# Designs tried in a protein design run: designed miniproteins, single chains. Part 51

Each design is a single chain, and the fold is of that chain. pLDDT is the mean over its residues in the fold that is shown.

## One batch from the design tools (miniprotein)

Design m1860
Fold by ESMFold2-Fast:
Structure m1860 (fold): chain A 90 residues (1-90)
Amino acid sequence: MIPDYKKMAADLYTAIGNVLLKKGDYEGAVEAYEKAIEIDPNHADAYVNLGKAYEKLGEFEKAIEWYRKALEIDPDNEEARQLLEEVEKK
């Protein structure tokens, strides 16, 4: 079986975004997560983390949009559901 390099690449960009998010480079985190989604549009974790990055930028409407997209891909994603509920209160 040919390895799924697409999934591996999306996982890597998501990990890069997570490091940047933790360091406070929210713009860099957004770019990394967008690359993950470009490579694998079904990568629910990248959508969740894009929402987190936009929330850190104060762009709550964008955060809501990305959390909703994560739930469209993975309806059982508890983290996305909790984050959506929290951001809608702001």
Scores: mean pLDDT 82

Design m1862
Fold by ESMFold2-Fast:
Structure m1862 (fold): chain A 58 residues (1-58)
Amino acid sequence: GKEEAKKLIKEGIKARLKGDEETADKLGEEAQKLMRENLSDDEADELVAEAFQEVEAE
């Protein structure tokens, strides 16, 4: 659901920051699939923004 998609987005951001682009792309694709199945485009955009803010705060 929404929480699972958010975790995948956060892990993807962290992987990209570490230079693991392959893992980041895979996690990002899985998160996008979950968001498309469960969320509107606006809700998906908000979830991505929240994930970025939470990773930056860590």
Scores: mean pLDDT 80

Design m1863
Fold by ESMFold2-Fast:
Structure m1863 (fold): chain A 98 residues (1-98)
Amino acid sequence: TTTTAPVTKEGKLKKGERMELSVPVKAGYTATLTAVLEGDESLRVGIGGSDSKLRAEGKGNSTVTLTFEAKQDSYATAVLEAEKETWGKLTLTVTLSA
């Protein structure tokens, strides 16, 4: 089991802007994602894996977690979207197990 150092992005987002964090996951590994969002209720975070779909979501100050098995080389991804101009901080931590 390997846990990545947290990857963080923060800043001011315009209406409709996105921030994305991704960690590579090799086929055959199980990834557990924890995404922590700091910001107001106009900010949405979604997390996803192997099929590029967002499967767990949060809004405003929230923590979302997802576990998936990578059937092919893919990414563990967290996406932050702003519904209006605001400040946000997104932190993604990924734990990988074979």
Scores: mean pLDDT 79

Design m1864
Fold by ESMFold2-Fast:
Structure m1864 (fold): chain A 95 residues (1-95)
Amino acid sequence: SLEEKLKQIKKEVDRLIDRLSALDARTPASDVETRFEIGALTLALAVFKIGIEKDLKNPKVSDEEKEAFIKRLEKQLKTFRERLDVLEGRIAAAR
């Protein structure tokens, strides 16, 4: 169902926020650029989560559109994961 898929996407967003918090704790204070990017991604995920919570309370998609709607959200979630993977790789490479 649309509700179940939205709840799963929200759960994945929460996991990404947890990973960002762990990454921020490991990021050197001198790495101002990476800290800024972590902050920007955290804000983007928070806004995305608010949107999903709003859609859960007041679904605005027809049954015919729900598959395309979920695919759009899954693509955005994939983009957030890829951005986080880049940041995690950057911190792992820093010495």
Scores: mean pLDDT 81

Design m1865
Fold by ESMFold2-Fast:
Structure m1865 (fold): chain A 90 residues (1-90)
Amino acid sequence: SVEELRKEASETARQAAASKDPAEHKELVARFLKLTKEIVSKEKNKNQRIAALKGALAQLDLVLSSAKPESRPYVEEGKREVEELLKEVE
């Protein structure tokens, strides 16, 4: 369900923000982006799609705030992907 995907995405973002292992951090960020795209694809209401994407950007900003310098480029790339999806929906 979309609700279960939202819970998994939130937990994945929390794990990414707390991760001290670069390989795990990168995998968790990739998983978060995949879950975000799946949520948006299954969400039929435009306003809920916009809310999901804006929520994902906020979570990526939290991940970015605790990211090591080497990890910042792929988090910022993920943020750009979400911003492009948001422009497409708005």
Scores: mean pLDDT 86

Design m1866
Fold by ESMFold2-Fast:
Structure m1866 (fold): chain A 77 residues (1-77)
Amino acid sequence: SEAKDVAFAVGLVLLAIGVIEELKIPGASEEDRKMAREIEEALKKGDWFKALELALIWGGLSEEEARKLAKRAVEAL
């Protein structure tokens, strides 16, 4: 269902935004802040694929799994 794919994509976008907010908390490491900047830069450029891939990798997914899910989400948007 196209509606389910869009809902999944929206869910991943909201997850990426939540990851940025978490990484910007006072006391976050420099590595966390660097990741937040890279995700924000990707979003500013309209590179949703890269933004979602980075957020998913930070969330603990493998590079291959993150890439597959990010691709599916971008194709649904």
Scores: mean pLDDT 73

Design m1867
Fold by ESMFold2-Fast:
Structure m1867 (fold): chain A 59 residues (1-59)
Amino acid sequence: SARAEAYLAKAREALAAGDATAAARYNMQGGVLASVAGDEELLAEAQRLGLEARAKGGK
């Protein structure tokens, strides 16, 4: 979970900075780690950030 939290924090920072590509990359890694950990709250956060990054031109 600590690694997932760190990646999602970086995704959030990248999104705030307007770097949708970096945000999508960090979010994907954080989401995978959250899924492995079974952390529903972090998975929900990853889904929200992923949609936002995608809308801004991220994958």
Scores: mean pLDDT 78

Design m1868
Fold by ESMFold2-Fast:
Structure m1868 (fold): chain A 58 residues (1-58)
Amino acid sequence: SSEAEAISRVARHEALRLGLSEEEAEELGKMARDLIEAGKSGQEVGRELRRRMEELLG
């Protein structure tokens, strides 16, 4: 969906801005898309992505 694509792009850009690798950014973008396609709200997606980014950053 257009929403899933937009959120995936935002997640990738934010991951790269925070210093994560291109591979990690791609993983986060896919996670965002999958969560939206599973019917999760933007707020739920944001919470899950933040948790994963924090884990990857240490």
Scores: mean pLDDT 84

Design m1869
Fold by ESMFold2-Fast:
Structure m1869 (fold): chain A 69 residues (1-69)
Amino acid sequence: MKELEEKLEEVRRLLGEEAAEIVRKAAEAIIAGDLDTAAKYLAELAKRGLTPEQRAAVQRALSAAAKAS
């Protein structure tokens, strides 16, 4: 969805390409209804440590994915 891609672009800008790719995979898993796979990707992202601004951007992207499913 356009909204999801826009939020993922914000994540890439704030967290970098590798972190954005993890968030994209988590979002795709959420859309597919595979919450176990989504949780696995999010746990990997959490190990990187995030600022409040970065966490907010990730949360917006995941919310857009949940709305798309």
Scores: mean pLDDT 80

Design m1870
Fold by ESMFold2-Fast:
Structure m1870 (fold): chain A 61 residues (1-61)
Amino acid sequence: SLKDAAEKGVEEAKKLLEEGDYGGAATAAWHAIKYAEKSGDKEIIEEARKLLEEARKGTPG
């Protein structure tokens, strides 16, 4: 479902942030936002937006 896709995107973004892959994390978070917006899951939208901001503040080495 769209909600499951959004949740997986959030999980992937968190893992990529831990690995220092800020570009990958931003992409995963952006996709999670899109899926969550279409499914109407406000909590997932908020989580994904925070992850996107964290990814944007970091830079790949």
Scores: mean pLDDT 81

Design m1871
Fold by ESMFold2-Fast:
Structure m1871 (fold): chain A 77 residues (1-77)
Amino acid sequence: MVLEITLSNGEVVKVSLEEPLEEAVKKLLEAVKKAGLSDIDEGMFYLRLGVLLSIKELSDEEKIKELAEYLNELTSK
């Protein structure tokens, strides 16, 4: 299963739910830097990342999905 994030420059970042959490997070952080988000929105993404990584009850797949969906929400404007 692959999640797609469309950046404002038309670039599509693909994140697989089957990849290791660390690699998925790395791709999402690179996407955040490329997305041209405001400092506030970028900061909110980092806060969400920290919270999700602290929740032991969530699977790595669920953490990747939640982060990708949140970044998509921030970039959809």
Scores: mean pLDDT 77

Design m1872
Fold by ESMFold2-Fast:
Structure m1872 (fold): chain A 57 residues (1-57)
Amino acid sequence: AGLGVRLAMRDLGLSAEQVREIVERARAGASYAALGREFGVSPAQVRGLVRAVEELG
């Protein structure tokens, strides 16, 4: 659901563009740990973002 993505953006201080980049790079095979380091979020938070966006469509 879109609500999950909105909450993650607010809680993590990420823009819509940053969320999109994280999800696209994760789908392309980037590690959650590497993405977490670049965007200042935990690997678990990256996984949560990918799952939330997949539920959104």
Scores: mean pLDDT 73

Design m1873
Fold by ESMFold2-Fast:
Structure m1873 (fold): chain A 72 residues (1-72)
Amino acid sequence: SNDLKILAELGRLVTLLREGKISEEEFKEKVRKLIERASPESLEAIARVLETLGFEELAEEARRKAEEKKRE
């Protein structure tokens, strides 16, 4: 996967959420799709961004996915 593209897409979603252009529910759905495509390294970065924004559950999902992918 393209790590820069995934992180840029996350940044865009954060901007849309901050501007009220998407709901928290839409944000979570779109971020879950990024998590499926991301490398373990990108998943760790995604988790830290999500923690900073207060999306603790989604951050934990990203960390679990990173651990799963490292074991495969």
Scores: mean pLDDT 84

Design m1874
Fold by ESMFold2-Fast:
Structure m1874 (fold): chain A 55 residues (1-55)
Amino acid sequence: SEEAIAEARRAFEEMLPAAKKSSVVARVAVKELKEIAGDDPEGQKILAEAEKLAA
């Protein structure tokens, strides 16, 4: 949904500073994003970008 996309994008932006400092924090943020993104294709794209930060 549009709300799920907006929430996933916001969560991604909020996690960026902390994720860059710690891969552990990045992994926790990715887990939260998976719950928000659900089955939404745009949410899944945001999740994929976040997973690159956690790698």
Scores: mean pLDDT 71

Design m1875
Fold by ESMFold2-Fast:
Structure m1875 (fold): chain A 55 residues (1-55)
Amino acid sequence: ESLKRAIQLNEEGLKNTEEMLKKLKDRKAPKSRIEQYEKAAKHLKETIEKLKEEI
């Protein structure tokens, strides 16, 4: 089943999003840009949790 692969891909996406968020904060990017990535990271975490509940 593709569910395990979906979890892996979303976890990779979360890692990349968190790395980008750290870089944005380090360079003092606009608040709106930081908030966009924080919202994306939260959504990815919620998606991973839901997918893990299905297995």
Scores: mean pLDDT 81

Design m1876
Fold by ESMFold2-Fast:
Structure m1876 (fold): chain A 79 residues (1-79)
Amino acid sequence: LGEEAKKKAEEPGRKAMRGGDAEQAAEVAAGLNRALNGAALKDLEEAKEGAEKAIEEGKKAGVEEEAEKAAKAALEAAK
């Protein structure tokens, strides 16, 4: 069930809480996943929204350059 999958994801999340930025990492991952799903479906608006969120959250996490590179790749694939 989804609860076991959540618990498995929460274990790395709890360890990352000790290291300090699990929440931001999760938000960047969510944005990138949304952009990639939009690209796979050729949904340019969905890919754009996911890419923008990934870049914004990447700025907060200090990984803006990597987030922007991945987001641009997803947007190119969506076209």
Scores: mean pLDDT 62

Design m1877
Fold by ESMFold2-Fast:
Structure m1877 (fold): chain A 83 residues (1-83)
Amino acid sequence: GTPAQGREALAGLQYAVDSGAATATVSGNTVTLTLQGSQAVADAVIAGLEGLAARGGATVTVSGNTVTVTVAASAEELAPLDG
């Protein structure tokens, strides 16, 4: 993906964290999300992230309630997500 697509993915990740739908930890350009709330909320977050991956902004891997996202963004741009 391009840096612009990475920033779009970052904005989506930040929205999920700020809305309380997920918590995040950051390692380099990889964000690990732990999904919160109901299965319906988790499904909506996963669908949104997979849409971003389809457009080349991120690579997404899902395992249970944990989502690993690699984005075309710097560790410094991702630092606000690390909680």
Scores: mean pLDDT 74

Design m1878
Fold by ESMFold2-Fast:
Structure m1878 (fold): chain A 106 residues (1-106)
Amino acid sequence: DKEAQEKKDEALKLIGEGKYEEAVEVLKEALEKYPDSKLVPELYALLGLALLKLEKYEEAIKAAKKALELDPNFYGAWAVLGMAYEKLGEEEKAKEAFEKARELLE
C-alpha cells in the first residue's frame, strides 16, 4: 500500500493547508485506484472530514458510513458522522455517534 499511503499523506497535507476541494479529489482518486488497500477505511474517514469542512454534510455522512461499514471501530469516522449530524440539527443521531467515538477511545 505504498501508493495508497502516499495519497493519504498528500490528502493530509492538503487538509492541513485548508485545501479541502483538492483533498477530496486526491482521496476520491486513491479510493478508485486502490480499492483493496487496508487504508480504504481511513481514506473514507478523511474524505468525510474534508467534505465536512466544505459544509457538504450529507456527502460527509455517506463517506463516514462507508468507512464504518469497512471498519466499525474507526473512531475518526464516528467523530465525522457526529459532527455532520450536529450541523444538520440531527441532535440524537449526533449524540449516538459521539458516544460511539468515545467508547472506542476508552
Scores: mean pLDDT 87

Design m1879
Fold by ESMFold2-Fast:
Structure m1879 (fold): chain A 74 residues (1-74)
Amino acid sequence: SLNQEAVDKAVENLARWWAEGGLSEEDLRRATGLREDLPPIVLPGTSPVASEIGRFLARMIAEAARRALAMLAE
């Protein structure tokens, strides 16, 4: 099965840790910019798998930062 539950839990744990003072609001806002809009290809030798992993991590970080900012707003 897809590891979506573990991913969601990791994102939520990161968001809570960051909201509890692990990261400043400025750092959180910068992290939300680390999204899928990153350039899709960097080097000709970079495999598609490596690019997909990089984007996946960037999206997870951005999602965690967005959740942390939402937690701080409440």
Scores: mean pLDDT 66

Design m1880
Fold by ESMFold2-Fast:
Structure m1880 (fold): chain A 61 residues (1-61)
Amino acid sequence: SAEEFRKEAERLLKKAEEVLKEREELKKKGEITELEALELEGIADLLRGFAGYELKKAEKL
């Protein structure tokens, strides 16, 4: 259902926020390289992309 796709999008967006928050905390601690920071940013971008795809599916229903 459209509601299930919206809930999945919400879950994915929340996970992207968690990844970005972890990235910033690791940067503050000096426990992450510039490359590792880019990798986490890429993961967050993928999660946001998946969320957009789920929202698009909800609109088609």
Scores: mean pLDDT 85

Design m1881
Fold by ESMFold2-Fast:
Structure m1881 (fold): chain A 60 residues (1-60)
Amino acid sequence: EEELKKRADYLAERFGIPKDVAYEILKAAENGDQEKAVELARKAVEMLGGTKAGRPAAPA
């Protein structure tokens, strides 16, 4: 689990997703649950990088 947490931390930093979500994605992938891993990844990107943090508004 320590290695999974480290990988989750790395993914969270790289993709800007929450560490707990990254951990669940990696755990699902490790268990061979491809559909669950993809669904979790999609939700993470949408909630953080797509609609919330990535608003099309740039300050001058």
Scores: mean pLDDT 69

Design m1882
Fold by ESMFold2-Fast:
Structure m1882 (fold): chain A 92 residues (1-92)
Amino acid sequence: IYVLAGRYYFNKGDYEKAIEYYEKALKEDPNNTQALLNLGIVYEKLGKYEEAIKYYEKVLSLDPNNKLARDRLAKLYEKMGETEKAEEVRKA
């Protein structure tokens, strides 16, 4: 329910409410990788790259084989000019 509500507000461009509902999902389950991944995407959309990295890294700590989180993190490092870090993420 909360993840779906978060996605609804994200699609409406209401990132504040999207964050609120994803955080509610994490209060129910702190290891909800979908809520963590979606928070990373919201922070990336807001240009808050350090916060986005934090959430993507947490997804990978819980699910090291999460290709979407790894790809997003690598591309974000490339966007920040951290090309060597992007390559390290892709090798992991």
Scores: mean pLDDT 83

Design m1883
Fold by ESMFold2-Fast:
Structure m1883 (fold): chain A 78 residues (1-78)
Amino acid sequence: GLSKEELEKKIEELEKEIEELKERIKELEKEIKELENATSLEGILRLIGLKIRLIGEETGIELYEKKLKELKEKLEKL
């Protein structure tokens, strides 16, 4: 099994990844909001692309938060 130090390091790495994902989501939400009134084909296509990226990043954060919970539970058992 993983040592206490290895678990703590993985927890810190995942917490950092989650914070980076949250910042990316925040930036994507801002860009989406700025483009919501786009009437050009280019603007509409960009908006669709940003919404697809947002779904991907939101899915990523959910998976990382689940993994973080599992690692924290393992650390508490040590």
Scores: mean pLDDT 84

Design m1884
Fold by ESMFold2-Fast:
Structure m1884 (fold): chain A 71 residues (1-71)
Amino acid sequence: SAADRRAKMGERYKLLAEGATQAAALIAAGDTVKAAATLAGKQTEADLVDGSRKDAQQKGKDAERALLAAA
């Protein structure tokens, strides 16, 4: 439905906004590698809300989790 599409769009924008806020804080702290990983992870989560490219997105999320655990 149109309501379902609006809800998914809102969730995507929320995830992207959270990623931007977290990345900005990390850049200010001098951690550009973690900032890049955070942006990539939030983009992957936003793409998952749309239900597309499941396998590639799962690999991206696994890589992000490994990078965040190492940082």
Scores: mean pLDDT 74

Design m1885
Fold by ESMFold2-Fast:
Structure m1885 (fold): chain A 66 residues (1-66)
Amino acid sequence: GAIPRLPAEKLTEADLRAMDTDRLLRYLASVKLPQELAEATRAVLEEKGVPEAVIDALLANNGLTV
């Protein structure tokens, strides 16, 4: 599917939950997230069954506190 074209700063937890896991992982690899979404992003990825090591790597790559 197409990569979402939402600015990271406008992305909400509900938007993250609405994405399928594969799409969300591709999106997160290509954007920088606001620090305020770090915990929400972790929670959504954990809910979707993404391994903790992958979550930590994605958040660190985005410059977020891990």
Scores: mean pLDDT 68

Design m1886
Fold by ESMFold2-Fast:
Structure m1886 (fold): chain A 86 residues (1-86)
Amino acid sequence: MEYRFEDLSDRVLTQEEIEALLSRPGAALIVAYKGKYYAFSREPLTEEQLKLAEKYVGKKVEPVVIDPSKVDLSSYTFIGAVYPVP
């Protein structure tokens, strides 16, 4: 399955936008916090999704499965999102 990277570095997402983004199957939100990079998703990420994120970030990305309704991401810097191509 093909994945695309969307640059979100010029955006600040609202909690509603984060929840909507992560409700999509195979979607991941790429964020930075205290010099570390994370890929937040509702389901475990594939190696292909992680490699795509690391290619665009240029650094190691830690995959984390979350419930978006219970996580406050306001302290994180938004980098991008990974989505499956339709």
Scores: mean pLDDT 80

Design m1887
Fold by ESMFold2-Fast:
Formats: structure tokens, sequence, C-alpha cells
Structure m1887 (fold): chain A 60 residues (1-60)
């Protein structure tokens, strides 16, 4: 279970980094989904905020 939690956290962190680097809606959606699975509130909030910014950028 500890290994499982570590795997999920690592995967969420990697998706989050990719989201920050690319800023694409697809990568942000993946980061949000990974954050939900980890249940880390801070990462989830950050990912959602970044998703909103990406949508706003796409509309500008």
Amino acid sequence: DELEKKKQLQEAAEKYRKMVETGTIEDLEAAVEAAKKVQKKEVKEEAVERLKEAIERANK
C-alpha cells in the first residue's frame, strides 16, 4: 500500500510537471485526474487553477 501511494504520488508529480511545461489543456486534464487519484488537496487545487488559465489563454 505504501508503494502504491508512492507510485500514485510520483505519477501525479510527473503529470503536473508536464502540465507546467506544455500548458496544454490535455496535459492539465491529465494532471487534474492524477491529482484526484492521489487526493492531495494542494496539487488538485493548483492543477485546476492551471487548467482554467490554459482555457483562458486558448480563448485569447
Scores: mean pLDDT 64

Design m1888
Fold by ESMFold2-Fast:
Structure m1888 (fold): chain A 70 residues (1-70)
Amino acid sequence: SAEEKLLKMVLERLKTLTDSELRSVAKWLESQGLTELAKKALEAIDAGKLEEAREYLAQGIVENLKRLTS
């Protein structure tokens, strides 16, 4: 689906970011009200689980986009 393609594109772009940039994205999502996904992403970064962190951040970005277009 188009949503699955968007999620994969976002995830691939997040792979190019540093740990500090991923933390900045998580804090931005928290400011947008995606507090639970931001928290899980930050916990994953702190644990060195960068793949899981990117998945939470990608989900948060897609959820935020859907909220802004509704």
Scores: mean pLDDT 86

Design m1889
Fold by ESMFold2-Fast:
Structure m1889 (fold): chain A 56 residues (1-56)
Amino acid sequence: GAMEIGAAAGRAAVLAGASPQEAGRIGYEAGLKAGADDESANRGGALGVTLGLSGR
């Protein structure tokens, strides 16, 4: 769903060297563009950052 798209974008941003703040923003914006509401987009961004940091 849209939240998972945001999470994937945030994760990819962390792995590409983005800061946690920038990766969270990228994931949030990707989730919103995919149709997530603000809460789901924020959750997706945060999840993406967590997954990206864990995959280092």
Scores: mean pLDDT 83

Design m1890
Fold by ESMFold2-Fast:
Structure m1890 (fold): chain A 118 residues (1-118)
Amino acid sequence: MEEERRKKLLDEAVKYLAEAFRNLQKAIDAFEKGDWEKAKKYVEEAIKNLEKALQYVREAYRPDDPAVRRAIEHLERALEILKNVKTLDDLREAAGHVAEAIRDLVEAGAKPVTVEVS
């Protein structure tokens, strides 16, 4: 069924976003400790997870779905920030966009996950 397929796509997207969020939290911790090489590796992993999540979200998107549209906008903004990351605040802003995308996808019907910007 189309709705079952859509839910599976959104569930997969949220799993990749949860992984991206975890990697961003690790990047923030490494950045605060001055370990820029480690922070950069976590950012690269977050980018890969976000790009995969965005593929699932775009496939699930329907014109009558404002929550999925907001999630796409948040993910595109997070990717733009992470590809040009310079500061700790950039990492925090990207993590915030990922958290908002997860909330939007849960509102759209994805399985709930608990993530908060710390």
Scores: mean pLDDT 85

Design m1891
Fold by ESMFold2-Fast:
Formats: structure tokens, sequence, C-alpha cells
Structure m1891 (fold): chain A 62 residues (1-62)
């Protein structure tokens, strides 16, 4: 019954998740993950597949 507010908050967070390369870039900049060599190259190329691999590596190292 009281989960409705929590569900709305989770849905808003999910809907507000970055979907574009620019939004992903901002998150990487805020977390300092741009120092990854692969991150710099992928961000310049706008390669979404490479960006996903970089995020996965960052999660494993963190």
Amino acid sequence: MYEEKEKKTLENVEKKKPKTVEEIKKILEENGLLDLIEGNEALRAGDEEKLREIQEKAEKEL
C-alpha cells in the first residue's frame, strides 16, 4: 500500500536515466571515469557499445 510512493520514485529515476551519449558523458565526468583510455576514445567517437564496456569495467574496479 505504501509502496506506491517508492514505485513512483523508482519509475522517475528510471525515466530520468541517461539515454544519450551526452548524458552518459556527464556521468562519467562527474565520477572521473573519463581518465580511462577507452573512455576517451569511445566518447569522441560516440560509440555506445564501447561506452557500455567502459561502464562495466568501471563497476568491476569500483
Scores: mean pLDDT 55

Design m1892
Fold by ESMFold2-Fast:
Structure m1892 (fold): chain A 55 residues (1-55)
Amino acid sequence: EEELREELKKLSKEELIDKIVSLLPENIQEDIREKLKKLSKEELIDLYLELLKKE
């Protein structure tokens, strides 16, 4: 997971948002995108990793 975190740090904020949104149902994607834009890059990485653990 530490290695994956380092790879995610190399991505842009927009790329991280796209990855997170791809894991979510289509019906909430637009609302979630607006919320994710307000988060920091580190918060986006943490959220993506948490979503992967739940699946």
Scores: mean pLDDT 75

Design m1893
Fold by ESMFold2-Fast:
Structure m1893 (fold): chain A 87 residues (1-87)
Amino acid sequence: MEELEKKARELLERVAKAMDLIAKGYSGSVEERKKYIAQAAKELGLNEKAERILTASDEEINQLAVEISREAGRKLDEARELLKKAK
């Protein structure tokens, strides 16, 4: 069966959820942004970064959000490669 396809779809679902959370973070207050970006980090398996985000200064949160967005992009590329192998 398509084990690689299943793994890729699970990863895509996590990335999609993380990206949606990042977008929601930029529609509210800085406190709401911290909560959403931290939740996005947890969806990507970055538990230590999530804890750092919750304790970050308001100036640091934008840079941390960029880091989490880049990690989401890397996971998306990983999922695409898995789908290519699952022909």
Scores: mean pLDDT 80

Design m1894
Fold by ESMFold2-Fast:
Formats: sequence, C-alpha cells, structure tokens
Structure m1894 (fold): chain A 58 residues (1-58)
Amino acid sequence: SEEMKKKIEEVAKEMRRRLEEVREEARRNNWSVEEFLARVNKVEEEMEKKIKEIEKEA
C-alpha cells in the first residue's frame, strides 16, 4: 500500500541518520573495521525488524 511505502521510506531515512551517527562515533573512538562493521550490522538488524513490523500492519 501507499501508506506502507511511506513508512518504509521513513525507516530508510532513520537508517541513514543512524549510520551517519555510527560513522561519527567510529571516528571519535577510533574503532577498528571489525567494531565498525559490527555496529553497522546491529543498525541494519534493528531497521529490518522495523520493516517487518510495518509489513505485519499492512
């Protein structure tokens, strides 16, 4: 549905913002590549969960 598409777009915007925050924290804390990727994967898992919740409502 159109409503579901808009909600998914909002999740995509949130994911972009959170990934930018992760990059800032990685720079500030001098993270290893492994630590950075682990954090990125965590954000992606959370966003996937939000998308699944939206799809259940449709």
Scores: mean pLDDT 80

Design m1895
Fold by ESMFold2-Fast:
Structure m1895 (fold): chain A 62 residues (1-62)
Amino acid sequence: MPRLIARVVKDFTARSPDELTLKKGDIVEILGIHNDGRVLARSLKTGKTGFVPSTVLEVIDV
């Protein structure tokens, strides 16, 4: 498992094709952090990749 994992703390619905729809409680892999507060993430539930606001994610240490 990659080390950079986050839990979704708030539902997020994609507003553009490059964004990822997530539900509270979903687990994602962080692939990149952008200077505008967005995170490129992969859903471990669906395998889909896209941008989400950093504010809806909480990084978890294991």
Scores: mean pLDDT 78

Design m1896
Fold by ESMFold2-Fast:
Structure m1896 (fold): chain A 111 residues (1-111)
Amino acid sequence: RTKEQEKLDEGIRRIDETLAAHRDMSEEERVEALAKTIEEFLNELKSDPSLSDEDIVDVAATLAAYAISRARELGLDPEKVYEAIKKAIEKVLDPETAERVLKRVDFFLAA
């Protein structure tokens, strides 16, 4: 298993745990908790010297798309979730990297 795959598995686990832990909270609180989980995980990815910029883009985009899809399945407003996750990505990553991640997320969601 590659390091990229290990990070994907960890990110998916954290997203699922966050959604489960905040299940009984308001939509706003659940969206904020999800965006915060993504923000914290992206900061960890950015700080890992064993990951290339391409690895970070691939992991970030896959996790963002997963989070948006999972939130939709749970009845959360996908537009609110997308906007909150977009802000988290733009807050943590440099503008060029953030744009690359968001383009890939949009591609995954259009499929």
Scores: mean pLDDT 84

